# Ledger of designs, part 88: designed miniproteins, single chains, continued (3)

Each design is a single chain, and the fold is of that chain. pLDDT is the mean over its residues in the fold that is shown.

## One batch from the design tools (miniprotein)

Design m11045
Fold by ESMFold2-Fast:
Structure m11045 (fold): chain A 68 residues (1-68)
Amino acid sequence: GKEAAEEAVKAAEAAAKGDREAARRYGLQTSKAAGGSNKGNGAVAAATSYLGRGDREKALEAAERAGE
């Protein structure tokens, strides 16, 4: 869902900045919104891959697809 995708992007952005506590918190929120850790972890992984390329919009789209 959209909520899981937004939290996944926030988790990936926090991790990229080295903010481990924020990354962990947003990762947990992603798992809750996605309905499980497998879907949540998939959404964060997808967001991380696209954010590394500087593309937040594609990161959000990929996280939404992976979280479903």
Scores: mean pLDDT 78

Design m11046
Fold by ESMFold2-Fast:
Structure m11046 (fold): chain A 113 residues (1-113)
Amino acid sequence: SNLEQLKNELATIVREMVEEIVARMRAGEDATDAVDAVFKKYAPKIAELLEAAGLSDEQVTLILQHLYAALRQFGRQLEEAMATSSEEEVERLRYQLTQLLVENVEHQVNLAF
């Protein structure tokens, strides 16, 4: 269905955003700067996909606000783990948090339809 395709495209974009946030943080950026830079880069593309799917400006704004909040939480948790944990534990947490981010975005899209 068109909704399944939309969710798959958004999941792909969210995973790309996570990869870029992690790369920036590993290069020495703090979580706030890394998340803000990546969100600013990808938010217009996400908005265009949601608008093309028939969502209102209000629905698009709400989904983007929820995604931004979730990415900020992801960045903070990963930053803490990078400071206090082994590389293996950081990679495990990254994987778990990435799955939660994808599930969160899919949930927000389901609520809009």
Scores: mean pLDDT 89

Design m11047
Fold by ESMFold2-Fast:
Structure m11047 (fold): chain A 65 residues (1-65)
Amino acid sequence: MEEKKRKIEEAIEEIKADPNTKEVRLEDGKILITFKAKTASSFAGSAIRAIGLGYEVGMSVKIVK
């Protein structure tokens, strides 16, 4: 369980390190991400990477405005 928590924290840190990321929160068992850009094409690559990181740690990712 502690190993899974550490991997989740590492995934969040990676998402936060993306220059397109404005905010990351954990809520209702999900990773909630707000990007700096409002146009989907401007953060599409960052969003795909974040979803992949969430999948690897067993958490759903939700992109919020």
Scores: mean pLDDT 75

Design m11048
Fold by ESMFold2-Fast:
Structure m11048 (fold): chain A 73 residues (1-73)
Amino acid sequence: SELEEAGELYREGVELVKDPEKREEGRRKIEEAMERMREILSKMSEEVKQEMLEGSEELAEAVKKVSDRLEKK
């Protein structure tokens, strides 16, 4: 899924940031991943609501945590 791909990009960025020589590349990947997550959540607002009603509590909580962090900025 697009959200899973964004999550993988975020993990790659976090790993690169640990290396001082690759820190700039890691930061760019983290920023790109965060921007992709924002787009995905914005486009899937109705689908996310339906997933929360039909899906597990864990999925609903994970989505809410990401959404809350983005909205409070």
Scores: mean pLDDT 68

Design m11049
Fold by ESMFold2-Fast:
Structure m11049 (fold): chain A 68 residues (1-68)
Amino acid sequence: PKVNEKLSLESYEESKKLSWEERQKLAYEKMTPEQKELMRQIGRELRAIGDAIDEGFASGELPVATPA
């Protein structure tokens, strides 16, 4: 008694429409905990960079990066 066919069909149709979302979830589920931790760390860094760029645009002060 887990899933009714009616609900299963609706979920299946939605999954077909959102194939990219389902693929992302499947790929994420196939990852090891170590890989998930790495992705979380990278995601956090990228979000921080994005926030800093938005702040720079809002204040008129953009971050400056020198190539070494």
Scores: mean pLDDT 61

Design m11050
Fold by ESMFold2-Fast:
Structure m11050 (fold): chain A 83 residues (1-83)
Amino acid sequence: MKVQAVEFTDEQIELLKEIAELLSKLENRPVPLDELRAWARGNNLTIEQLKEVVELLKKGYTFAEIVRYLVTGSLEEARKLLE
């Protein structure tokens, strides 16, 4: 395929699947993969950023805290924004 801007790699798809599974367990509700794909596209997330999201979810951070972290670059600042 010759489209470069919005297609996910296999690694990105696997990371998004892991995020969907972790969020479904944490929130006790199904989280659609398509919803997470739309979010990742809208925020132009890299593989490194998706890996950080997985690690933070495993450490018990909320999705809202992680979304703020991706904007601020700081977990401390992200928590302050959720007050």
Scores: mean pLDDT 70

Design m11051
Fold by ESMFold2-Fast:
Order: structure tokens, then C-alpha cells, then sequence
Structure m11051 (fold): chain A 65 residues (1-65)
């Protein structure tokens, strides 16, 4: 049981980091768009989708345990 709990905790940490990066990228995309910097906004929007996919991947790994 301890090994399973540790594995879940490690995956949760990775999921939570991906979620944090997703939220940061979304916030930066909104800010860049408000500043009229469409190129930077589009870049952060793309990055947010990558972190969302990573979050979903780690969540699926947790759900498979």
C-alpha cells in the first residue's frame, strides 16, 4: 500500500504542476491579448493546450492505478 500511495502522490504532483502551468499559460495569453500582442497570446494559448493534454495524461495514469 505504501508504494501505491507514493506512486499516486508522484503522479498527482506531476498533474498539479501541469495544471499550474496550464493556468499560468492561460493567464499570460489573456494578458497578452489585452495588451494587443496577438502573436504572444497565440503562443501561450498553444502552450496551454499542451499542458492540458499533459494534465489529462497524468490523471489517466492515476485513474488506471
Amino acid sequence: MAELEKKIAELEAKRDEATRQYNEAVGKAILARAEGNKEVADEYEKLSKEYQALRDKYQAEIDAL
Scores: mean pLDDT 85

Design m11052
Fold by ESMFold2-Fast:
Structure m11052 (fold): chain A 75 residues (1-75)
Amino acid sequence: SIADEIERVRLKITIYDTIIGGTQTLIDNLDAKEAAGKATPKQKAMKAQNQRTLDLLSQYKAELERKLAQLESQA
């Protein structure tokens, strides 16, 4: 049913929000180290990789939010 599909999409968005939040916290911690002049080249590379991951996760979440809006408009 549409209601079951809405529930599944909402659950997926919640999971993505949790992962995005965790990834942002890691980036913030790495940024703090870089601002303090304590970041290693490896940590700078790790921040760049996590930023790319965050961008992809944010795109996937945005697609799920668009799908949710379409389903809710039909319900």
Scores: mean pLDDT 90

Design m11053
Fold by ESMFold2-Fast:
Structure m11053 (fold): chain A 93 residues (1-93)
Amino acid sequence: KLEEILKEFKEKLSKYFSEEDIEKILELLKKIYEALKNNDKEKLLEYVKELVEKIIEAMSKFSSEEAQKLLPEINKIVEELLKKIEKIVKEEK
């Protein structure tokens, strides 16, 4: 299930970000999944902060106008994917 979510995330963001930036984001999502699974609140907070910083870094390649238009869409995608990861952890599957 996690691999399916990561594949969906890769496909949705491949329109906006480079493969390298996407791979770094996916690695952080895997770390978030493990932190949630282990109920490690400290690492979860750390990895979520790193994820936000990585997304900001990836978005820095856009013009100010492009970034302003894309930010709401990218935030929606990230929120949806984090919710799906949380749901899988709760299902323990």
Scores: mean pLDDT 77

Design m11054
Fold by ESMFold2-Fast:
Structure m11054 (fold): chain A 73 residues (1-73)
Amino acid sequence: SLEARKEIMLKTAEDLIAKPEISDEELEAFRRMMLSLGVRESYVDRIVQAIRERDLERARALIEEAIAALEAE
């Protein structure tokens, strides 16, 4: 479901931002996960950037927007 996809992405973003160091391998794994869930590449890139910047509020907002866009498409 779209709800389950949103929840797993939100939890993963929260877990990554909570870490003192975020590896490129972890960000790449999250990118691949989001693409496999049907998220558009443009949203994936913006979400990954928000996580690199440790901006949890932006990451959450972008994930919600990406899921809403996926439902509308």
Scores: mean pLDDT 85

Design m11055
Fold by ESMFold2-Fast:
Structure m11055 (fold): chain A 68 residues (1-68)
Amino acid sequence: SAEEEAAIEAGEKQVEELIKEKPSKEQLESGIEALKAALENAKELKDEVGIKAASYALKKLEEELKKL
């Protein structure tokens, strides 16, 4: 539980730092494709922490892409 929360929080912070750097459309699209692959792998492994982290990151990057 605590370790899962810490992993998710660390992932969320990394996504926030990435967004603060104002990534280009190309960088956002590349990141989204990488995260989609990571999410599929996490689902195959039934890695709930990985699924939550990748899903959160995908949502945030897709929201940033939509603003462009």
Scores: mean pLDDT 79

Design m11056
Fold by ESMFold2-Fast:
Structure m11056 (fold): chain A 84 residues (1-84)
Amino acid sequence: MKYTEEQIEAETKVAFAAIYLVMGKKDFERGNLDAARESYQKAIELAKEALEIAEKVGDENTARSARQIIEDAEKLLAEIDAAR
């Protein structure tokens, strides 16, 4: 496959967003709700940036991954709010 620098940047941002989701889930399990919220918000931020780049360059696979992370992180944020 031919990769552009922008595609690599978007894919890298998706990878970091996924790491923040895992970290946030671990913090939530430990009862660290504020840390979990911060991690989920960072995951959404990175995934949104990745989505904008991926859509601009036509990288459907990266765009799909970014949208999934946004949906998952938003659901997890809602669970934190519902737990209080």
Scores: mean pLDDT 84

Design m11057
Fold by ESMFold2-Fast:
Structure m11057 (fold): chain A 78 residues (1-78)
Amino acid sequence: SLEALEREIRRRRLEKVLEEADKQIEMMRQINKAKAAGDLETAKALEEQMIKESGERTRKLIKEVEEERKLLEELLNE
């Protein structure tokens, strides 16, 4: 059913948002640990990696959401 498809799409989006949030939290913990140790070079490298990975994942998620929206629109306009 359409309702089941919408629920599954929403579930997958939520899972990806939560996975991204968990990854960002873990990276922040590593950055804070490096800063606490006085390792500012490692902290900076981790911050740069976090920004890069976040940007790449956001672009991938946007593309997937757009593809899912197109599929729903096509199914609704049959």
Scores: mean pLDDT 80

Design m11058
Fold by ESMFold2-Fast:
Structure m11058 (fold): chain A 96 residues (1-96)
Amino acid sequence: MREELERELLAGVAEIALASAITAAKSAEKLSKEFEEEAVRIAEKVAEWSESLSPEDARRLAELLRELLEVMREKGASKEALERIEEAARRAEENA
């Protein structure tokens, strides 16, 4: 029961973090290096958390990670940042 609530809260926090990063990236005229580093950090942490979440929540987070990847690519993020976000999306997809 408590563990289920903790997982639901974790999934909600992950969704908010990814949605916020996606919105910030879409709104930015140009990505800063600091923003790219933070987006990668968020993506990798969400992928880690997806290992303890339900397959349904992991799938939703994987979809958001793919959206983040697409927006970051369109905004000219570095190859390193894009590769790390893609790996995070792949990890979340494996947990779905």
Scores: mean pLDDT 85

Design m11059
Fold by ESMFold2-Fast:
Structure m11059 (fold): chain A 56 residues (1-56)
Amino acid sequence: MSLREQLLEATKDLGFSEEELETAIEKLVAAGVPLPLAVGLLRQEQREYGGVLPPP
């Protein structure tokens, strides 16, 4: 399973749209962010925006 797939699975409970979540994961992976930190950042976005990712 790829890092992207693991991030999608780990964050599917947060209520983000799959498209928005995939875009955010691709950005985080491209920036070299490790899986546990990437999950933490996505959980922070969920808390701040109620399941909606910020604009690019």
Scores: mean pLDDT 67

Design m11060
Fold by ESMFold2-Fast:
Structure m11060 (fold): chain A 87 residues (1-87)
Amino acid sequence: SELEEFLKETERRLIEEPLAIAERLLAEGVPKEEAFRRAVEKARRLKEEALEYLRNVLKTGGPLTELKLEEWVERAERLVREWLARS
């Protein structure tokens, strides 16, 4: 389904894009705390964009979908924190 494909892509983006921002910023000499903050902001923006698309384009979603997106943002924050700790 279109919803299932969209959510699968959103999950992938929430895994990849915040980490990519943290890696890029750290390579540019940005401090770890600032890189973390900006990566988390990216995850938050991806959630907001996904919710807007679900409501305005797909005309679907709800509390369970919003909870799933929130869980994926929390996972993204953990992944970025763990990656920065190893860097």
Scores: mean pLDDT 87

Design m11061
Fold by ESMFold2-Fast:
Structure m11061 (fold): chain A 70 residues (1-70)
Amino acid sequence: SLGEQLVKELEEEIKKLEPFKDTIEGQARLAILYGELANVYRQLGDEEKAAEYQKKADELINKIKELRKS
């Protein structure tokens, strides 16, 4: 299905960001990809995986916001 293909594409993009995971730019892009992956899983009816990836996105967004407050 299109959703299954999109999950694989997003997982590969996330893997490509591993070398940049400690940069603000890498973390910001990773948060976007986790959010997109959560949306795809929700559309597929996998609410547990959707919640898991949304939590990962929210944790990165919160981390970036805290860095910007200091």
Scores: mean pLDDT 84

Design m11062
Fold by ESMFold2-Fast:
Structure m11062 (fold): chain A 63 residues (1-63)
Amino acid sequence: SEEEKKRDELAKKIQEEIDKAKKEGKKELTFEVELTSEDGVKVKFTLNIKDGEVDGKLEEIEE
């Protein structure tokens, strides 16, 4: 489905950024992505990469 393709595409982009940061020798990388679900729910995804470890945080934005 379209939503699956968008999720997969986003996941791929995130993974590529992670791999790129690791290759470039970055020790820490933080970026935020805001997505709107099919139900109109806004979700903020914050990704932190430190010393080759990846931590993700998902926050639902209630408005």
Scores: mean pLDDT 67

Design m11063
Fold by ESMFold2-Fast:
Structure m11063 (fold): chain A 84 residues (1-84)
Amino acid sequence: MDDVLERMLKIAVERGIISEEEAKEILEKVKAGEWEGIYKFALVVAEVLLELAKEKAKTEEELKEIEEKLKREIEELEKLIKEL
C-alpha cells in the first residue's frame, strides 16, 4: 500500500497536478492516519484518473461527462466528511 501511495503522489507531481511540497504533506498525513490526508489523497487520485481519461477521450463531450461525474462524486464525498 505504501508503495502505491508514494507512486501515485509522484505521478501527480510529475503531471503538475500538485507540488512536491503538497505531495509530502499528504503522504505524512496519510501515514499518520489523519482523515484530512486520506481525503486529499483521494482527490489527487481522482485528478490523476481524470488527466488519464482526458488523454484517451476522443471528443469534448466524453471529457465533459467524465469531469461532471468525477465532480459529483467529489462533492458527495465532501458532504459526507462534513457530516462526520
Scores: mean pLDDT 72

Design m11064
Fold by ESMFold2-Fast:
Structure m11064 (fold): chain A 85 residues (1-85)
Amino acid sequence: MLLKVTVETSEGTSTFLVDLDTGEIVEVLSGNPTEGQKELVSALAKWLSKNPSALEYLLNKKVKVYPVLFDTSFPEPAYVTLEEV
């Protein structure tokens, strides 16, 4: 299953294509993501691949996510929007 993931942080906005079957980033669609933003999106994709029921609560809205919940080193909360492709 492919998802478009938009991540908004103090460092800017970037959009990624992720595959939930693998839990991996397929492509960067827009923006200039930092290594930390890529780590956060990768961790989120892996977490969603293991917790597919959570996707229902994240689709069609902008949610504030705390990176510590995904065991990442990303230093700040991020705003995330998930869209099905």
Scores: mean pLDDT 78

Design m11065
Fold by ESMFold2-Fast:
Structure m11065 (fold): chain A 70 residues (1-70)
Amino acid sequence: MSLEELKEEAERLIEELKEILETRDLPEDMRQKAERVIEGIRKAIEEDNETLLLVAIKEAKELLEELKNY
């Protein structure tokens, strides 16, 4: 996967997490966790670092799976 494809995936995950934050009544701790994950993705995109992007994408996907329980 190219760096540009990873950035596109990361940006899509930010949008998905933002939609969940706007549309669901989440506990405050889960909202804060989602905001931290979004910030982590943004930093990875800014750094143009493939390894950080892979880590951030994995973290975001794990959070999305956790959010299925809400």
Scores: mean pLDDT 83

Design m11066
Fold by ESMFold2-Fast:
Structure m11066 (fold): chain A 106 residues (1-106)
Amino acid sequence: AAADVERARAYLEGARRVIDEGLQHLKELGAPDALIEAVRKYVDELLSRAEQALAEGRPDEALHYAGLAVDIVRVVYLRIQGLPVPASVHPEALALAEKVEEEAKK
């Protein structure tokens, strides 16, 4: 429905702001440039998929990809501080965050 697409668009725009703030906080914590670049790369890919899903009239998929992007930033932010990751974080986002951290080591 049109209302579902509008809601997903609003969520995606909010997610972009949260992600930008999260990346800035990672810089302030002294995260390596390689880690910040890897996070940005994976997040930009997911946000592109969210935009594609919205363009194709699939708001649920757009919400899923935007949510994964936010959770990746959240997981990396918590892990760099040695903080536990909440059980509410999607398992797919945890797996993607591990790939981001692995890519940053190369």
Scores: mean pLDDT 87

Design m11067
Fold by ESMFold2-Fast:
Structure m11067 (fold): chain A 72 residues (1-72)
Amino acid sequence: GKGLSTGIAAALIGIGGQINAELGRSEQGKKDARTAIELGREAIESGDEVGQKMGEIGIKTGREALRLAEQS
């Protein structure tokens, strides 16, 4: 459980952050991005294999969301 649910949350929040940043919602995009990166790192440290992969997606999408939001 914990690693998987944290990883899923990281991936979904990271994707949401990208969408918010692309829509010009820069503050929400930055907030979602930072949350996704934090949860993604927690998921990787948890040891759940699927959670780790979902966490990696969360970090990747969160970093992209932060980049897009900071350009706005």
Scores: mean pLDDT 86

Design m11068
Fold by ESMFold2-Fast:
Structure m11068 (fold): chain A 72 residues (1-72)
Amino acid sequence: AEEYLKKAKEAAEKGDYKAAYEYFKKWSQATGDYSPLIAAQLAAQEPHPDGEAKLAAAFPEVADLFPALLKV
């Protein structure tokens, strides 16, 4: 599980937002918690200046991935 999260962060740092999203999706499948993924998808559909900060507050464990996920 943690391996997918690490790969997602590495992909995001390299600017590979599609790979970051795919690894994050695999992490969500492994943990059974799709809440952060669904929240990111909803935020991407309706961009808001504070969207990233609100997602980070709700899901601090994966907060550093939201900048990349919102750009897919």
Scores: mean pLDDT 71

Design m11069
Fold by ESMFold2-Fast:
Structure m11069 (fold): chain A 63 residues (1-63)
Amino acid sequence: GFVGVVPVDKNGKPLDKPRVLSGSDHTDLRDEVESKGGSIEYTAVGPYEPVKKKAEEKYKELS
């Protein structure tokens, strides 16, 4: 399955574009984002196309 994520700053605002990741790929991204003082906002888990749409919707909501 895939995981939708949005990297966010300490105020919950996007630091980077929404992403769709598989397996443990989000671990490396989390470490990078935390080094910038941010965190990962998790959106959805499932098939690629629905997860991508949910990640993009969350990015717009947080922007």
Scores: mean pLDDT 78

Design m11070
Fold by ESMFold2-Fast:
Structure m11070 (fold): chain A 68 residues (1-68)
Amino acid sequence: MSPTEKLLGEFAETVSRFRRGEITPEEAAKRLEELKKQVENDPTLSQEDKDMLTSELQAQIDWLRRQA
């Protein structure tokens, strides 16, 4: 499984758990912050992929924090 597929799977699971009411907006935001750090520190990802993925994760984190 590619690093991108694993990241997308963890992102989808976090969003799904939030939508099911299993985690709070703050817990979901915290998990996405951890994923963002993993993306920034992954040496196998291109800078363009890192910029795209971190931008998308930050948008979701900001949205979740507005729900809290």
Scores: mean pLDDT 79

Design m11071
Fold by ESMFold2-Fast:
Structure m11071 (fold): chain A 76 residues (1-76)
Amino acid sequence: EEEAEKLREINERLADLYGKPITEYVKKYKENGDPEAKEKARELAERYNQLLDRIGEALKESPDKALELVKEEEAA
């Protein structure tokens, strides 16, 4: 399914853009107690949640529109 393929691409791109960085900062905070790492993880999580809200609205139009938003976020 073309739509399912685009949704998988969106999820993979989001994992690279936000998921992996958030996980790394959380890991640093747990290992070293670094408060800057905790704040960066929180800031990234907030931006990720905002992007997810925009993606949810775009998916009402099409998966292509949602993928476009992810690519715009990557380019910013």
Scores: mean pLDDT 82

Design m11072
Fold by ESMFold2-Fast:
Structure m11072 (fold): chain A 86 residues (1-86)
Amino acid sequence: SFEEIVREILEAYERGESPEDIAKRLGLDVEQLKKAMEAAGVTTDEEKLALILRFFAQKHGISLPELVEILRKLGREELADLLTGR
Protein backbone atom coordinates (compact mmCIF):
# COMPACT_ATOMS: atom_id res chain seq x y z
CA SER A 1 0.00 0.00 0.00
CA PHE A 2 1.05 3.64 -0.30
CA GLU A 3 0.99 3.88 3.53
CA GLU A 4 3.58 1.05 3.72
CA ILE A 5 5.78 2.84 1.15
CA VAL A 6 5.57 6.11 3.15
CA ARG A 7 6.44 4.18 6.34
CA GLU A 8 9.54 2.66 4.64
CA ILE A 9 10.62 6.15 3.43
CA LEU A 10 10.28 7.55 6.98
CA GLU A 11 12.22 4.59 8.46
CA ALA A 12 15.03 5.16 5.91
CA TYR A 13 15.16 8.86 6.91
CA GLU A 14 15.32 7.89 10.62
CA ARG A 15 18.29 5.60 9.75
CA GLY A 16 20.14 8.63 8.32
CA GLU A 17 19.31 8.52 4.58
CA SER A 18 19.36 12.11 3.25
CA PRO A 19 16.23 13.63 1.68
CA GLU A 20 18.18 14.03 -1.60
CA ASP A 21 19.15 10.32 -1.67
CA ILE A 22 15.54 9.33 -0.88
CA ALA A 23 14.28 11.52 -3.77
CA LYS A 24 16.80 9.92 -6.17
CA ARG A 25 15.85 6.39 -5.04
CA LEU A 26 12.13 7.21 -5.53
CA GLY A 27 12.87 8.25 -9.14
CA LEU A 28 11.98 11.91 -8.60
CA ASP A 29 13.52 14.70 -10.69
CA VAL A 30 16.23 15.85 -8.23
CA GLU A 31 17.08 18.98 -10.28
CA GLN A 32 13.40 20.04 -10.38
CA LEU A 33 13.13 19.38 -6.62
CA LYS A 34 16.26 21.46 -5.89
CA LYS A 35 14.79 24.39 -7.85
CA ALA A 36 11.44 24.04 -6.02
CA MET A 37 13.26 23.92 -2.64
CA GLU A 38 15.28 27.06 -3.49
CA ALA A 39 12.17 28.93 -4.73
CA ALA A 40 10.22 28.00 -1.55
CA GLY A 41 13.13 28.81 0.82
CA VAL A 42 13.26 25.20 2.05
CA THR A 43 16.48 24.70 4.08
CA THR A 44 15.87 22.02 6.78
CA ASP A 45 15.96 18.25 6.13
CA GLU A 46 12.42 17.94 7.58
CA GLU A 47 11.12 20.60 5.13
CA LYS A 48 12.93 18.85 2.24
CA LEU A 49 11.44 15.48 3.27
CA ALA A 50 7.92 16.99 3.43
CA LEU A 51 8.29 18.44 -0.10
CA ILE A 52 9.69 15.13 -1.43
CA LEU A 53 6.73 13.20 0.06
CA ARG A 54 4.32 15.72 -1.51
CA PHE A 55 5.86 15.34 -5.01
CA PHE A 56 6.00 11.54 -4.64
CA ALA A 57 2.32 11.40 -3.58
CA GLN A 58 1.34 13.67 -6.52
CA LYS A 59 3.27 11.40 -8.95
CA HIS A 60 1.21 8.41 -7.67
CA GLY A 61 -2.19 10.18 -7.71
CA ILE A 62 -2.40 10.48 -3.92
CA SER A 63 -4.14 13.67 -2.74
CA LEU A 64 -2.52 16.04 -0.24
CA PRO A 65 -5.26 15.38 2.41
CA GLU A 66 -4.68 11.60 2.02
CA LEU A 67 -0.89 12.03 2.47
CA VAL A 68 -1.50 14.22 5.56
CA GLU A 69 -3.77 11.53 7.10
CA ILE A 70 -1.11 8.84 6.42
CA LEU A 71 1.57 10.99 8.13
CA ARG A 72 -0.69 11.61 11.17
CA LYS A 73 -1.49 7.88 11.40
CA LEU A 74 2.28 7.15 11.38
CA GLY A 75 2.86 9.70 14.21
CA ARG A 76 4.63 12.28 12.02
CA GLU A 77 2.56 15.34 13.02
CA GLU A 78 5.45 17.74 12.29
CA LEU A 79 5.62 16.58 8.64
CA ALA A 80 1.82 16.79 8.32
CA ASP A 81 1.93 20.38 9.67
CA LEU A 82 4.68 21.34 7.17
CA LEU A 83 2.47 20.07 4.31
CA THR A 84 -0.62 22.04 5.51
CA GLY A 85 1.35 25.31 5.77
CA ARG A 86 1.36 26.60 9.36
Scores: mean pLDDT 83

Design m11073
Fold by ESMFold2-Fast:
Structure m11073 (fold): chain A 93 residues (1-93)
Amino acid sequence: MMKSTEEQLKEAKKLLEEAKKAAEKGDLEKAEELLAKAAEATDDVEVQATISFAIMTIAIYRRHGGDEKETAERVIKEIEKALEIVEKQLKEL
């Protein structure tokens, strides 16, 4: 079933809010899973690109290590940016 653009953006928003909560708890694995689902929920290129940056940040941390707290803070900022784009797109509808 094809969802409307509004339904896709609302689903992406919900998944991004859940990903942010996971990242705030330090659960980067769950945050990555939720971010991947959010990217699949929408065809918006800006939203997908911002989510991809957050996923890449987690992937680099998992491969090379580093500071988990600093990684979580960067991921949260990218999620917040994606949420702002989604909110803007929803207001334009």
Scores: mean pLDDT 84

Design m11074
Fold by ESMFold2-Fast:
Formats: sequence, structure tokens, C-alpha cells
Structure m11074 (fold): chain A 85 residues (1-85)
Amino acid sequence: MEREKEALKKAIENLESQIEKYKAFLDENPRVSPEAKEELDKAERYVKQAKEALENGDIDKAVSYLKQAVRELKKAREIVAEDLA
């Protein structure tokens, strides 16, 4: 259990770092579709939900929310790549 919580905490921290980096990138690139920012906002909300689930000891929910956050971040990256191609 402790190892799983530490792994999830580290994954959440890494994802938060990536989201912050992409938010900064979008602020500097107004050409990118506002949809990319919407997907980043969704990713950020799922990361917060993953943190709450982890704090409550609900590992399954934390993993589920983390997976959703990763999916939304991937969508944001795909929109950025498409708009800047």
C-alpha cells in the first residue's frame, strides 16, 4: 500500500509539472486553439480529484482520475501539435 501511494503521489506531481509547463506554453502561443486550454483545465481538475482520492485512501479512484488527467493532457498536446504544424 505505501509503495502504491508513493508511486501515485510522484505521478501526480509529474503530471502537475507537465500541465504547468503547457499552460505557460499556451500563454506564449495565442495561435493555438482555445480547445487546448480547455483540455488542460480538465487535466488539472482530474489531477486535483486524484489527489483527493489518494488522501482518502481510495487508490482505485486516484488511478482512474490520474488516467483521465493523462488522457486530457494528451488531447491538449495533440491540438498544439496540429495547430502549429
Scores: mean pLDDT 81

Design m11075
Fold by ESMFold2-Fast:
Structure m11075 (fold): chain A 104 residues (1-104)
Amino acid sequence: SPALSALPVGTPLDVTVTGVDARTLAIALRLPDGSVIPLLATLDAPVPELVGRTWTGRGVAVPGGARATLDEPLPTLTAAGESAHGRYAITVDGETGEVTIRAL
């Protein structure tokens, strides 16, 4: 999979977020070519109500990361994300469903 930071700005992304456990989200960013950038996100505080749930949405690559909007809002949270190509700060606005992924 390509590094998120190497994507052209405006690259469309299909986003899936899955609650793996009370502190862990699996995030999949699917590119137009069908390749996937997997991120594993660790929450600062446990959120047990996320376990076994899945959210979908759409986003775009932005300078230094991605911005997406989920079809159903996640609770407002912050997380540290990891991929094969780096580390990320992740924020979710629970009112809007907006997800911001920023390369560290």
Scores: mean pLDDT 85

Design m11076
Fold by ESMFold2-Fast:
Structure m11076 (fold): chain A 99 residues (1-99)
Amino acid sequence: KLQDLIEELKKLAEEKGNEDGIKGAYYAEKVLRMVKDPETIEEVKKLVEEMLKALKEGDDTSVEIYTGALSGGAAGVGVEERTGPAFASGMKSALLRSL
């Protein structure tokens, strides 16, 4: 059902014209195709849920931060092992650049 949340995120982001939210949905799908680790799947789900909440609240800054986290995570698992540690490392690096 995480796929349903990603689809909801994409639709809401498109409705609001939030390009960061659209990119976030793309990176969430990309990570799910690259990893089968349950911990990484749960982390992606948490980020998608937080992005949906931020979009509903009109918090564009938080949407940008969470999209950066998902993008960094996707880059991490693409370069290193397709594991939770690689996703977490990429996500942390992206968040530090966004702050």
Scores: mean pLDDT 74

Design m11077
Fold by ESMFold2-Fast:
Structure m11077 (fold): chain A 81 residues (1-81)
Amino acid sequence: EKEELLEKFEEILEEKYPGEGTVPVEDFKKIMEEILGEKLSEETIKKIEEESSNGEILVGTALEIFRERLEKKEKEEEELE
């Protein structure tokens, strides 16, 4: 399901920010929380803030952060099974 969530995230970014190189960090946080169905951890929020500039984050960087969060969540679920 990681690929499905990543695709959904990319679709939302394409719809809201077509052709844009960056996405507002606050919108990125909201979209990520909506897709994951949970609040972002302090660690994830700090990473987003560290990678952002002028309150915006590069789409490529945003996708990398989202992918890493999905991978971490998948690994945690695997360890519980």
Scores: mean pLDDT 74

Design m11078
Fold by ESMFold2-Fast:
Structure m11078 (fold): chain A 96 residues (1-96)
Amino acid sequence: MSIEELKKKLEELLKQLKEAIKNGDFEKALKIAREAIKIIIELINQGHLDLAIKYLDELIKLLKEAIAKTKDPELKLEFEIELGIALIVKGIAKLI
C-alpha cells in the first residue's frame, strides 16, 4: 500500500474508533484498534517512523479512554494488552 492509502485508512480507523468509544461499542472499538496497529506497523516497515509515532500517540490516547470507560473486565484487559503493544511499537520506532 502507498503512504497516502495507509494514512487515509488510519484517519478513517481513528475516527471510527473514537465514535465506537463514544457509543459504548467496545467490542467494535477493540477490533478497530487492532487494525490500526497493523497499519501503523506497515508504516514503520516502510520507514515512515515520524508518521507512525504520530498515529501511535493518537491511538494510545484513544486506548486509554476506552480502558477508562469499559466496564467489562475482559474487554478492559484486552484494551490494556493493545495499549502495551502500542507502547512497545512506539519504543521500537524511536530506536530506529
Scores: mean pLDDT 88

Design m11079
Fold by ESMFold2-Fast:
Structure m11079 (fold): chain A 65 residues (1-65)
Amino acid sequence: MKLIKENKELIEKLIKEGKMKFIKEEEVEFPGRKVKALVAEIDGKEVYLPLLTEEDVKLMEELSK
């Protein structure tokens, strides 16, 4: 699954509208592996965006600048 890549346009829109803020990076336990996740606040709710692929990592780097 490429969650960040699949939702790139939605994420960019939420950031532009001020509805999404990046808080931190955290390690999350997934079945069979640990993955890095970008922690974001969307409409006052904390959401984990798992970095499952190299494309997700690159997108995170672009969005967190």
Scores: mean pLDDT 65

Design m11080
Fold by ESMFold2-Fast:
Structure m11080 (fold): chain A 74 residues (1-74)
Amino acid sequence: SEKERLIEEALRLSKEAREIIENNPDNKEIVHEAIQVEALASLAIMHARLDDLDLARKAVEEAKKLLEETKKKV
């Protein structure tokens, strides 16, 4: 289902953000952005579980965009 797909994608984004934090602990800017990705991913999972799929999609896309910007700085 779309709900399951959104939760799975959010979990993947959160995992990638955590790996960035662990690999760049002294880079405060990168750590702060990666923590924001984790927060957006958590928000997406919450909305998906509540069947607010439009809000879940928006949160996933925001997390994805921020993660890609953060990756450019690594």
Scores: mean pLDDT 88

